Designed miniproteins, single chains. Designs and how they scored, part 73

Each design is a single chain, and the fold is of that chain. pLDDT is the mean over its residues in the fold that is shown.

## One batch from the design tools (miniprotein)

Design m2516
Fold by ESMFold2-Fast:
Structure m2516 (fold): chain A 80 residues (1-80)
Amino acid sequence: MATLEAQKADWEAALEKYKNASKEQRIEVARELVKRAQEAGLTPEQIRALAAYAGAHMLELGVSPEDVLAIYKAIMEAIA
């Protein structure tokens, strides 16, 4: 139980830790987060929901829309 909540907490921590990292580093971290979520048994739909939440939060933290889109695309490709 609470696997989705645990993954959400991991994604929130990563957003804060890596918000000033390079776009390439953030993309690599995003791919790793997707793999961990898949290993935890999350569905593609649940991972997409986490990605949407993370994207909105990144914009609030001042990450550029272009970087957010690139990270989101990397997440979608990693789910496939």
Scores: mean pLDDT 78

Design m2517
Fold by ESMFold2-Fast:
Structure m2517 (fold): chain A 57 residues (1-57)
Amino acid sequence: AEAEARAQARAGELSQHYADLVLADVNKELDTAKSLDEIAEVSRRFAERYRAEQAAA
């Protein structure tokens, strides 16, 4: 049905929007990090979270 096709397209947009939000959060945290250790910690934490959510999907 047309409505179902639109719903699936919307789900795809939401997944893309979520990916953009994750990237925005990572970029924001990296921009505020001042030391190499802080940058490494932020990158590790977000990479782990992103992988966990991808595995759960």
Scores: mean pLDDT 64

Design m2518
Fold by ESMFold2-Fast:
Structure m2518 (fold): chain A 81 residues (1-81)
Amino acid sequence: MSIDEILEKYLKTLEKVKKENPEAFGTYVLAAAQEIIELLKDDPEKAIEALEKLLEYVKEHAPEETRAIEVIERQIKKLRE
């Protein structure tokens, strides 16, 4: 499965959450990031690429989610170690 196929599933869920329950958006972003890390645990470079694309989406559509953004940035940094 491509990174884009994995992300499409999560991004559709996040778009729906932002419209229907925006208060839960940050929680769903962090859940998506954790699921991506677990799914791609044997391929850290692919996990980093997927997380960077998720991070870009969050920064563009919900820049107010500063805590979620910081957590994902730290997850990416840890995977690069």
Scores: mean pLDDT 83

Design m2519
Fold by ESMFold2-Fast:
Structure m2519 (fold): chain A 71 residues (1-71)
Amino acid sequence: MTPLEKYLKEMVEKAKQYADEGNIEEAEKIRKTLEDMAKGAKRIAEQYNDPVAKERAELFEKYAEEVKKAI
């Protein structure tokens, strides 16, 4: 796992913990953060044709969806 993937996985686990505790508001904040990161990375990927930004956008979208499924 890359350091970025490990960090994102930790964010997802934290969001799942918040959801399990009934703290949907905090879980939703994590989801929104991941979605905003995905939008930023996607814009950079499209503007600069950057494969690293494209890969990051896909990772952020994947983990945002995992949080969304938890809430």
Scores: mean pLDDT 83

Design m2520
Fold by ESMFold2-Fast:
Order: structure tokens, then C-alpha cells, then sequence
Structure m2520 (fold): chain A 62 residues (1-62)
């Protein structure tokens, strides 16, 4: 019911991206392919792609 503002979401995404970069910047895709991200912006872009896929899957299942 209460959803975070776009600015709050962006801050959360940045924190998650920084955490991933600290772990080596490696993101595993649905195809089991490892993608390296060298910047917070690259990680956020990949997270948005994953989020869109998950949102679509959740909508399709219920």
C-alpha cells in the first residue's frame, strides 16, 4: 500500500549496486551468464532489467 518514492527507490538501488560492486561487480543473468559491471550505473541498469523480468513473471503467475 505504501510504496517508496522514486527518489527513495533510486537511493536503495544505489546501495544495492554499491554492495554488488564491493563483491566484485558480477551479476548472474537468467541464462546463467556472468556479467561484469564496473560502475554503479552499469549495476543499476542490470538490476532494472532483472526487476522488469521479475515483475512480468509475478504478473503472469498471479
Amino acid sequence: SSEPSPEQREKIDKLVAEQILKEGGVIVTAEDEETKADSVEEVIKKLNEIREKLKKLAAERK
Scores: mean pLDDT 68

Design m2521
Fold by ESMFold2-Fast:
Parts: sequence; structure tokens; C-alpha cells
Structure m2521 (fold): chain A 61 residues (1-61)
Amino acid sequence: SKELEKLEKFLENYRKYLTEKHGAEYAEQRVKEFRDMLETLAEKFPDMSPVLQAIAAERAG
């Protein structure tokens, strides 16, 4: 979906930014925490945003 593609591009840019400022290990942990948070939100509040709805739909299929 377009929402998941936008999310992946954002996360790639976020990872690159954090890697340049704080190093790869810090960046990997922050991106993982962000993904885990979004998955939890998609499970509890799928209708809160288009991105959460897209994550919930992918997990259901």
C-alpha cells in the first residue's frame, strides 16, 4: 500500500539520520522501537490513522 511505502521511506531516512548522528547500533534500536510502537498502536487503535489501518490489514492477511 502507499501508506506502508511512505512509512518505509520515512524509517529509512530516520535510520540514516540517526546513524550519522549517533551511530548504527543506536539507530537500529530507535527504528525497532518505533516499529514496535506502531504495531502495538495498529493492534489497539487500527482506525486512528491510515498508516495504522494499513499495518493492521497486513497483519490480518
Scores: mean pLDDT 82

Design m2522
Fold by ESMFold2-Fast:
Structure m2522 (fold): chain A 81 residues (1-81)
Amino acid sequence: SLEELVEKIKEGAFKAIDTLLADPNATEEDLLTLVETLLQEMKDLNVPEEYQKEILEEIAKYLESKGELKTAKYVREKIKE
């Protein structure tokens, strides 16, 4: 279902963020690239805009909880079409 897809995307995003944050060679640019990849994947899967916004809000909140404020701000700016 679409709801299951949304949960899978959120879980995958959180896990990918955790993986990058645990990697001493990963940079802030890698987090931004991850966000852009997720945006493109949601568009390619034709995820409705309202659910894209929900996913991005949860990703921004997760990034904020990890102290990644710059990346979180970038995600919040992308919540607009």
Scores: mean pLDDT 85

Design m2523
Fold by ESMFold2-Fast:
Structure m2523 (fold): chain A 61 residues (1-61)
Amino acid sequence: MTEVITRYVDNLSEALAELLEEAARSGDRITELRELSPTVLEVKLVDAATGRERTIILVQR
């Protein structure tokens, strides 16, 4: 099953940069990035260790 995580953030660009840094450190691969609205981003990643997909929804407050 795909894990879905919602993160409430103050700045989407900064939060996306932090997520990219986290992925680079863990070896996770970003497979999809979708702008759902100007304040909502959907990011799909594949975990390097398990091969499992997870979805992170970034929502700007």
Scores: mean pLDDT 81

Design m2524
Fold by ESMFold2-Fast:
Structure m2524 (fold): chain A 65 residues (1-65)
Amino acid sequence: DGHRSGEAAARMGAAGDSAGAAAGGYETFKVAQTPEQSAAGRKAAEAGARGDAAAYAEWGRLAFL
């Protein structure tokens, strides 16, 4: 929600739990995404699986833009 802690929680998730959450969420959207969004989603999912919080956040934004 609109709490200051929300941004910190999102980064903590991306740094720690993003691998499981990103892979699961992107798996669902991957089926219905366009080629460009699918590529960005895969990059985000792979970054999450590797534990790359910064890459996961960036590619995640692009996958849904």
Scores: mean pLDDT 57

Design m2525
Fold by ESMFold2-Fast:
Structure m2525 (fold): chain A 90 residues (1-90)
Amino acid sequence: TQDDQVIQQVNQNIDSGNTSIDNAQNSTNPNEAIHLLNLSVTTYQSAVNSMQTLVNQNPDNQVLQQQYQQTTQITNQNNQLAQQIINQVN
């Protein structure tokens, strides 16, 4: 269904954001690292926005509400990590 596709895209965005942070930490180029960290932040924001829209369209679905809360928590933690790394490299 369309909702299943949105959830899959959210999970892919979270995974992509995590990969960008990992690549940034392994980069020997500070400009590349900063670019990848900014990409992760943008990707996590897209995941949160997509889940929020899905929850708003399905207000009686408690499972989606719980997934939205978990997505927000994970992305906030990862955004904090990305900002810490950005501050460390420049």
Scores: mean pLDDT 81

Design m2526
Fold by ESMFold2-Fast:
Structure m2526 (fold): chain A 92 residues (1-92)
Amino acid sequence: MTREELEEALERMKESTLELAKKAGFDVKEVEEILEREVPPLLELILREGREVIVVEREATLSELPAVGAEVLALQQAHPDAVVLTIITLKE
């Protein structure tokens, strides 16, 4: 994966996470601050160590999110050295 492809995937993950937080009634500003703190060092870690990146893109309702979470957890357990990026588009 190129730096540009990874930066795009991380940006889409951030946007997805903020939309999920907003619809779930979380403090969007707090989630945004966490993402701004954590995402840049993750990008540099992936690029420095040549980590495998698995992008999971799903369309889901709020009720389907636990199933998506279980799929992501199973992928991370199957690929312990990979970084799994989850991008969820809410259907409603």
Scores: mean pLDDT 81

Design m2527
Fold by ESMFold2-Fast:
Structure m2527 (fold): chain A 63 residues (1-63)
Amino acid sequence: MFEEALRDFVAAARAAGLDPETIEKAVQALRNIAEGKPPTPEQREALDRAVAAMQARADAESA
């Protein structure tokens, strides 16, 4: 379910060291996209930062 995926995203973002406010903005971006609404620039930036941080951490820990 979409809400379950968001909870998993939040847990992973917290593990990547992101602050709660940045995570909330990233979640809002994902919800807006899922509802067919464009995210705000701040929401999009927060989402991009969260994804980049999570990927960088996973890559660094894996190799």
Scores: mean pLDDT 78

Design m2528
Fold by ESMFold2-Fast:
Structure m2528 (fold): chain A 55 residues (1-55)
Amino acid sequence: MEEIEKLIDELRKQGLSTEEIAEQLSAKFGLSFELAKRLVESHIQLKEIGVDVPR
């Protein structure tokens, strides 16, 4: 799990979109694109929970 979170953070530093990050996770870890996208969205949401969240 930590390896996935680190990769998400590194790809976000490069300015990649959620979809691009999910594609990289899918390729590296053999996850479905939908599962990878949910993991990226969940990680971002958790990091934003201390800031104004418009959901």
Scores: mean pLDDT 74

Design m2529
Fold by ESMFold2-Fast:
Structure m2529 (fold): chain A 61 residues (1-61)
Amino acid sequence: MLSKEELEREVELTLYVMKGAVAERFGDWAAAAEAYERALAIAPEDEVARERLEAARARLA
């Protein structure tokens, strides 16, 4: 059973990951990178958010 804190963290993580995905879809790689950086601030262990951030940064370079 998840605690209220764990549930709130999961919701915030999901919202930032979705924001990043939407930004990618519109070609806004800078906004995508920012959203994924915020997701990693919530869950540093999230491999998916890290991989997406690296991909977004590569598109900006």
Scores: mean pLDDT 80

Design m2530
Fold by ESMFold2-Fast:
Structure m2530 (fold): chain A 112 residues (1-112)
Amino acid sequence: MTIDPEVLEAEIAAAFATMQISLLPEEEKAYADELVEPVLEAVRAGDLEAAREAVERALREAESGDPVALLAATVAAAALALALHRAGRLEEAREMARRAIEAYEKAVRELK
């Protein structure tokens, strides 16, 4: 159907990341939610610049290699990628989708 393949792959990665976060202890889930909630709020408000700033914060936290931060960054970046795709900003959506996929691949390596 009509979703970009890279954006779709990022959404699938985000679905798996969300499932993995749901299985974490409450303190770790709260930390992931602190990274993801600002992105989801900005996306719902249509503020793509605020959403990008929040995603960049989540990605910076993920630079530590913390698996929880990597899972949160996956969800955050994928949410922005989908919002950018829906706004017709396809090149930016693909770039953000690739960042989400890379974060998820790193999370999977750290969780093994």
Scores: mean pLDDT 87

Design m2531
Fold by ESMFold2-Fast:
Structure m2531 (fold): chain A 60 residues (1-60)
Amino acid sequence: KPSLEEVLKDFRKQLELAKKLANGDRAAVTTAMNSLANFYHTDFGVPQEILDKLRDEFLS
């Protein structure tokens, strides 16, 4: 089982990829990042508050 730090490192990489693939489409990147945060919360058990903070960091 990966550590929380390893899961969050992977999450950051997925957020960067989502931002790149959205190619400046704010609605698309927001939807993709929200889906990623929900996935990491439900499937990896990461606290929602941590995921929301990282999502907001990348959306800024």
Scores: mean pLDDT 81

Design m2532
Fold by ESMFold2-Fast:
Structure m2532 (fold): chain A 86 residues (1-86)
Amino acid sequence: MEEARKKREEIAREMAIIELGEDAPEEKLEEKAQEILELSEEIADRLLESFAASLGIRIEKPFRELPEAERSALGAQMSAALKAWA
């Protein structure tokens, strides 16, 4: 889980570099990466909730309120359901 968080932070930082450019100050890159992470998590929660419903998967609480282990398990279930669609 710690490793997954670091990977998400790394991707957000790369996206910040793409948006602001390589010459942007490090502090601005970190601020932008944090904004991307927060927005991505908020949007992902809403999209995942809608997508899970379309697949017939029940979600009792918003993804943000679920324990990390339950969020990981739910993500795996959604991935498996999507693969079964094919």
Scores: mean pLDDT 67

Design m2533
Fold by ESMFold2-Fast:
Structure m2533 (fold): chain A 62 residues (1-62)
Amino acid sequence: MSKEELEREVNRALALMALSLYIRITKDPEKRKELEKLRDEVLADPNADPQTVIEKAKEILK
């Protein structure tokens, strides 16, 4: 196991944790649905870029 693989897994886990926190905190049901959809897409794609995921989450929250 490379240090680079561990860093990618950690960053992915942190992005998923951030999505879960956003889902829990948001009071807007439509934004919550979009965040849940994004989380499901990330869970289905092991190659999802964590930075892109966070950017999409911020866009939904606007």
Scores: mean pLDDT 79

Design m2534
Fold by ESMFold2-Fast:
Structure m2534 (fold): chain A 71 residues (1-71)
Amino acid sequence: MAAEQAAGEALLEAARPSWEEARARVLAGEPATFSASSGEHTARLTLTPVGDSIAYTVEFDGKVTSGTVPR
């Protein structure tokens, strides 16, 4: 768990600039994707505007979570 937590924190730091860029793009009504890697860990986020909502898909080390959030 400690190694996974450290890898997650490193991925979040590496993804921070891409996250801000992707968020701005999606709020403007454009789809955005970004990925980050740290060591052997990888994360990918896909954001798609759908009407007044944002559909998201998060893939972290092959585990996929998806949903929607309001803009």
Scores: mean pLDDT 69

Design m2535
Fold by ESMFold2-Fast:
Order: C-alpha cells, then structure tokens, then sequence
Structure m2535 (fold): chain A 97 residues (1-97)
C-alpha cells in the first residue's frame, strides 16, 4: 500500500536525512546496496533506500530510480509494486522540499 510506504517514510525520514548528510558517498551507496540486495527487504525498507538515493541525487528521474532499483534488487517484486514505491518516494520528497 502506498499509504503504508508514506507512513514508514514519515516515521524514518529524519534519520535517513541525517545519515546522508553525515556519511561519505561510499557509505551511503553501501547502505543502499545492502538493503536492495537483501532477498527479505520489505517494500517500506526499499522505499527508504530509494529515498536515500534521491537525497544523494536530487535530479534523478523516476525512470532512473526504477532502473537503479531493478539492477540491484534481489527480491522478487512486481513492476506495479516498484512503480508504487518510486511514486510514493517522489511524492514524499516533493512534500519535504
């Protein structure tokens, strides 16, 4: 559910923003890779990693984010679920900027 993803982002966004501001690019990439390569990652956890990527690269398009996730993702996820995650993350990012 998009609503559950947005709720999870609202609960965790301050922690991830602090992490992205305080850590090196390499450490941020390692965090994102770890989440996306986990076969047990929840949709909410994937959304948080995508949010971290968007904070690092604020000019990334939805298409670029979808392709980025697909390359790294080890969990089976539908194209519909992936689109829902990216749409939720973009909506949340725009709300907070």
Amino acid sequence: SKERILEFLEKNYEKIEKFVKSMSDEAIDEFIDRVLSSPNATLEQIALAVYARLLKDPNATKEELINYIKEKLKRNISDEELQEIVDAVYEFYEKKK
Scores: mean pLDDT 84

Design m2536
Fold by ESMFold2-Fast:
Structure m2536 (fold): chain A 94 residues (1-94)
Amino acid sequence: SSMRERMLKELESIKEFLETFARLTLPLASPALAAEMRALIDEALGLLEETKEKVEKGEISEEEFRKKVREVQALLARVVDLLRAAGALRVTRV
């Protein structure tokens, strides 16, 4: 496959992962936590769509593509941190 085809497949895989992650995790969160997680997931999906358009138009370098993928991964890391923080609100008293 061309580099472009490889990039598009990677973006589709990340999108499928984010959609599956949202489907499995959002219903288990409180309404407030779900809203914060949804906002970050929607931002990540928006970045993926913008990056896909640039790849399809040939307007993105491999370096910029990798930078955009890292930005999406950073948003996902923030969602994971929100889930961890929600679980860590219990003070362990010795």
Scores: mean pLDDT 83

Design m2537
Fold by ESMFold2-Fast:
Order: sequence, then structure tokens, then C-alpha cells
Structure m2537 (fold): chain A 84 residues (1-84)
Amino acid sequence: SVLSPEQEQQLIQQLQSLGVPLDDAQAMVDTLNSLLERGESLEDIRHTLTFLAKRFVEQGRLTPEQAEKAVQIATDTAQRVQQS
């Protein structure tokens, strides 16, 4: 995992604070780790996370506002990791 256990836990907690269910938050973190391991660009990471979040909205799991905020937080986490 490119994210440390502490970074993963912090991201999950931030997502849950937005109202994202634990299972969906975990799926976003797992997806983010996979993209970071593959060396994907920040733009490609944002696009993939946006697609995943849109699917959660279509399934009634998230509101559009929750999805937008979740993608922003996850992308900000990715940017910090890549700048380290």
C-alpha cells in the first residue's frame, strides 16, 4: 500500500464524517491505493475516483454533494502523497 495505515484510517474517518458508508469509504481508499501503486497521474486518479463516486450516487449510496466532497478529499490525499 502506498498510503500508510494512518493515512488510510484518516481518509476513511474524513469520508465517514461526510456521510460516506464504511464499505464505500473502504472501496475508495482501496481504489486510491491501486491507482497510486500504478503511478497514475493526479488527473487520472481524480477521473477514476469521480467515476466510482458517480456509481455510488447511481446506486443511491451517496448524494451528489457527498460524492463531490469525497473525491476532493481523496484527490487532496493523493496529491500530498505524490509530493512527499
Scores: mean pLDDT 87

Design m2538
Fold by ESMFold2-Fast:
Structure m2538 (fold): chain A 83 residues (1-83)
Amino acid sequence: MIEQLKEALKWAKENNAPKEIIDVLTFLLKAAESDDEEEREKYVEEAMKAAGITNPKQKERLLEAVKNKKPFVVKDEIELPTP
C-alpha cells in the first residue's frame, strides 16, 4: 500500500499531473502512514474532497484498505498504479 502510493505520487509528479491528483495521492499516503484512526479518517476525507467523491461506501472501503495496507483501485475516480 504505502509503496504503491509513493510510486503513484512519483508518477504523477513526473507526468505533471493536475494538482488535484497530487493532492489526492498525498492525502492517501498520509492516511496509510497514520497510526491514529481519527487522523486516518480525516486524510481519507480530504482525499475524497480533492477527488470529488461523495460515496460513503467508497470512503469506508478506502479506510479499511488503508488500515489493512491492502492494495486498492477506485474506479472512475482514483486509479493507483501497481509498483
Scores: mean pLDDT 66

Design m2539
Fold by ESMFold2-Fast:
Structure m2539 (fold): chain A 58 residues (1-58)
Amino acid sequence: STRDARVALELAELALAHGDYDLAAAFAKTAAQLDPSLRERAEAIIEEAVAKGGRLPP
């Protein structure tokens, strides 16, 4: 649902702020899967997380 997608995106941003880069990338991927309209924002979070040492989510 769109609400679950927004929650996942907020959790991704929170994880990114706290240095949990693997978790940030995972939540961002989940947000894009639940709501494709969030894809660009989710991809930006994944790119930053990976650049800071996170792993690309499977």
Scores: mean pLDDT 83

Design m2540
Fold by ESMFold2-Fast:
Structure m2540 (fold): chain A 55 residues (1-55)
Amino acid sequence: DEELARAREERRRALAEAVRNVGKADAQSVKANEEATRAGSATYRAMERELAALE
């Protein structure tokens, strides 16, 4: 049973790692999308203000 116990442990570890990787990628994607949207909006407004000032 020690061989089966090790096989189970390896599978559990592999699955836990896969779950961690999926969760990490998902959280990173959401964060990246939010930051990109915020940065794009801020950049656009900054450019408008600069153009108005240079007018």
Scores: mean pLDDT 73

Design m2541
Fold by ESMFold2-Fast:
Structure m2541 (fold): chain A 94 residues (1-94)
Amino acid sequence: SNVEKAKELLEEIKKIALEAVENPNADLEKVTKKIEELVKEISKLIKDEKVLNEIERRILGMWLVAQDRDRIPLERAKERIEERYKKALEILEK
């Protein structure tokens, strides 16, 4: 159930990052705080510090793509977010 809960939180983070990429008027400070709160919830579920750090790195990667969305085509930004999400999910499922 902890792994399932962490997967749900990862999916929510991915959705938030994708919504931020698609919305040119997104409040990036508010989005950052929401992602940070979800990361704190994930940290309560994952006791292995190395696994947690790798997942947090992938989440940061998704968020950095969303912040830099004006520098890359929208479809490429979405693709990069999906790739980081998939890698975070694979780390969690091991």
Scores: mean pLDDT 84

Design m2542
Fold by ESMFold2-Fast:
Structure m2542 (fold): chain A 57 residues (1-57)
Amino acid sequence: APTADQLLAMALGGHEAAGIRYTPEQVAALRAAIEQKLAEWDRRAATDPWYAEISPA
């Protein structure tokens, strides 16, 4: 599975290519949101075989 750092880098790269600059506070908030979603997927994969069979993109 991708790490939070990898997903954050992809999101920031796309937005920076469009000329959008983030504050350190916005970067921290985005990182926290990514980590929360990864934790949710990990919990679902542990309890539901359907999620365990689906490779995240």
Scores: mean pLDDT 70

Design m2543
Fold by ESMFold2-Fast:
Structure m2543 (fold): chain A 90 residues (1-90)
Amino acid sequence: SEEELRKRLEELLSQLSPEQQKKALEIEQKLLEAGVEELVARLLALQLVLANDGKVSEEELEKAIEFALSVELDIEELEERIDLLEEAVK
């Protein structure tokens, strides 16, 4: 369910370093301001922070916004992406 996916993303966020958590929340806020849906905004913020050791460029953020606004991710696709993030945090 969407609620279960939200909880999993919150648990992932809590497993990051304090610096990565702050950066993820900052990026999530920028994605939300750009009109990205809440669950997708958190997912993409975590993906960007983990892929870049917390150093996310303006270009990477712009590409993530463009992707999020152009693609409708269903629950199954969101689950698959969250599974990959959980594996990356191990």
Scores: mean pLDDT 82

Design m2544
Fold by ESMFold2-Fast:
Structure m2544 (fold): chain A 95 residues (1-95)
Amino acid sequence: IYSYLAKHYPELLKPYLEVEVSLGLAAMAKALKMEELKERLFEEAVRAAAELVALALRLGVPRALLEEIQARIVEEMEALEAPEEVIERVRALLP
């Protein structure tokens, strides 16, 4: 996804990287059993994902690509055992 976004939709790189960095830090917080930090990082990831989807819709990004990006974010959150409520908020970002 990153290489594709860098080539075709470079404007999406910042919010996309914000999602990935937040989830990477959430993985570290999970490993260190820092539950409050992990929760804050999931909230940051949801915020960044919302910015990503909103910008992508404005740029006319194909629905299929947005669905692929959303599925990747959901998969990463599920691997980190994010609460179902947080995962559903990400799924709800697409109209």
Scores: mean pLDDT 85

Design m2545
Fold by ESMFold2-Fast:
Structure m2545 (fold): chain A 108 residues (1-108)
Amino acid sequence: NSKIFEIVQKIIKLANELIDKYGDLIRKDILEEIKSIVEELENMIKNNQLPSIDTIERMAQISSLASMDLRMQYQITGDQRYYEAAKKFDEIAELALEAKQMLRASEE
């Protein structure tokens, strides 16, 4: 359980850093979904609750979508900030998938 909380807190930190630094570059529908999921995760952690597999899976999916959209914008604009943001969303997606695997193991 402690390791799952550690990974989820890292996801929250990375997502908030991305929103702060690159929010204007992220497609608005993706940005609002990320903000919604981050709020849900923060509330669960504050109440000492493990997030649901569904919530973590949604974070992985939206982060992957964000990375793909940002990489496409990088190809169009040549602005390296899109590429840097995309790499960070890839990291969030990987962490979310790791947390999902650990949550599944904890339900046995």
Scores: mean pLDDT 88

Design m2546
Fold by ESMFold2-Fast:
Order: C-alpha cells, then structure tokens, then sequence
Structure m2546 (fold): chain A 88 residues (1-88)
C-alpha cells in the first residue's frame, strides 16, 4: 500500500468517526446531519478516485484527490465544531 493510499484511508476513517459523532450528538440539527452525510459520501468518492489514479500511475491526480480529501475532512470538522459550541 502506498503512503498516499495509507494517508487517504486514515482521513476516510477519521471522517467516518466524525460523522458518527455528529449523528450521535443531540445538539446536531437535521441540516448538519444531512451535510455531514453528503460530505462522507464525497470522502468515499475521493478515496476511490485516489485509488484508481494510483492504479493508473497518475501521481498528480492521486495527490489532488488527497488534497481534496483533506479539504473535505476540514469541512466535516467545522460542522462538528459548530455542534460542539452549541452543546456547551
């Protein structure tokens, strides 16, 4: 497994954990849960795109997919932070 693929899998695993935490927080709105679910779907698509790019030897597309994974995870983290501020 490449270092890029390993990092992408770690980001995806973190996104699953964060979305689960959002869904289990009673302060989370239906809209926040819906947005989190959409972003988790995007994380899955980006992970698949990264794996496909690596299989094709396209390191540039694999790196771009990793950058998009990190940006998408940051958006999920922002939702969790908003929910956490409301829960306090």
Amino acid sequence: MSPLEKRALELYKESVKLVDEIFNNPAASDEEKRRAAILLTVMGILLAALQYALDQGDDAVAQASLDDLEATLAEIKAIKDEVRKRAA
Scores: mean pLDDT 89

Design m2547
Fold by ESMFold2-Fast:
Structure m2547 (fold): chain A 83 residues (1-83)
Amino acid sequence: LYTPGPLLRAVLESQGITAPQLTLAEIYLALVQYAVDQNLLDPENRGLVDLRGTPLGEIFGVDTVDLRDLAGIEARLLRHSTP
């Protein structure tokens, strides 16, 4: 279980998730739902998310992320979470 940092916590709470500790899978699913709700998905490349100007951009430290790159997403999420 991981404790989300402040930036990640804000995104999780916007999805109705208030649990103090979460699995990486629960965090990942919440971020996918956030991207869908905010219309951040590239219509031509469904796995690509435009993060510019979003809280996710600060969490991932990049302008675009591929949601299919699970290893890259996990590594970035671990920078904003405590075991």
Scores: mean pLDDT 73

Design m2548
Fold by ESMFold2-Fast:
Structure m2548 (fold): chain A 85 residues (1-85)
Amino acid sequence: MSVEEILELTKQALEEYGKVLKEKYGAELEVEVKGNTLTVTLSNPKTGLKAEASVTIAPDASQEEIEAKLLALADALRPAIEALL
């Protein structure tokens, strides 16, 4: 599986999760893939919350490197997600 395929699958999974966040919390999750860069923006218009994190993965990155980068992205967004709960 290529980096582009992994990022596209990650985007699809995050977009589905974003639908749940919008319905339950009124939060908006925007996911963008540009080349090897995945950007996630979480916002809540009711609270003024806005958090953005991005990760750039080298096209020759190993599976372990890709997983580590995606975990770092999730860690960066965790405080904002917890603030919705």
Scores: mean pLDDT 79

Design m2549
Fold by ESMFold2-Fast:
Structure m2549 (fold): chain A 106 residues (1-106)
Amino acid sequence: AEFDELEAKLRELGEKLKQLIPRKPGTFATPADVIERLRELGLSRAKAIGAGAAVLLFNLQYAPELIDEVAEVLGISKEQLEKAAKDFDEASRLGNEVARRLIAEE
């Protein structure tokens, strides 16, 4: 159930990103699109969700108004989110850590 809840929240936040950010070079597909594509390629649900979270975190640089909501949903500090928004490798690490934490709590 916790994976289903996180995936649903990532999909909702991704749709808000579509409405708030203008299209820019280097903007990735939505979290939902990334999760679905990676699952089709045979990646585990945890890895797919981690990648979706990473895309959300990196795109926060274009939608800073979502930082508070994302911080609450994912349990990440605003300072960590601001760092991840500038560095996709850090966004990827944080996304994977969020997914791993939920697996450990389930």
Scores: mean pLDDT 71

Design m2550
Fold by ESMFold2-Fast:
Structure m2550 (fold): chain A 90 residues (1-90)
Amino acid sequence: SKADEYIDQAIKYLEEAIKALKEGKPMEQVRDLIAKAADYAEMALTLANVEKETRKELADIFIGAFRSTDPEEQIELLKKAIELLKKIKA
């Protein structure tokens, strides 16, 4: 479905953000990738009519990752977002 395509794009950008963090890329580049992932995730969740509680959990994870200044915390949050998106797709 189109929602699944948007989930796949969100996961792709999240994986790119994790890679950028591991490579020590500038925080502005990491945050740009997180923002792109969040946009695709929001489009997917709207189309898939996902439960409000799950949407809030994802939003909180994205906000936490975007606002964090700790790369290890950001990686853990981004991995959590990927796992949650995979569950929504399944």
Scores: mean pLDDT 88

Design m2551
Fold by ESMFold2-Fast:
Structure m2551 (fold): chain A 118 residues (1-118)
Amino acid sequence: MEEEIERLRATVDQAASLLPPELREFVRKLADEVIKAIREAKSTEEGADRLIEIFQKAREEFLKRVTDPALKAAIEASFERGVEAARRAKEQGMTKEELMRVAAGWLLDLIARLREAL
């Protein structure tokens, strides 16, 4: 788990470095919240439920700061995929480590979509 968390942080930092400063800080904060939610959860079900709440709140906060329609659409689609991925992890009985890997993959996809929309 610890090595996976360190790799997630390093990879997100590297990928996010290509984004504008405000988006970079948002993604870093989101990554920290995601890591804490999974790490502190007593079960995968609790972790997945916390991720869904985090994604819904982050989506709302992010959309308030973004005026570009293409970027808004990319954000909407990415967070919808994040919520769905968390639900599937819960349904499939994934481990917390597998949930962390799902979250890491989603964060990297979000960064890629943000870069494509810019």
Scores: mean pLDDT 81

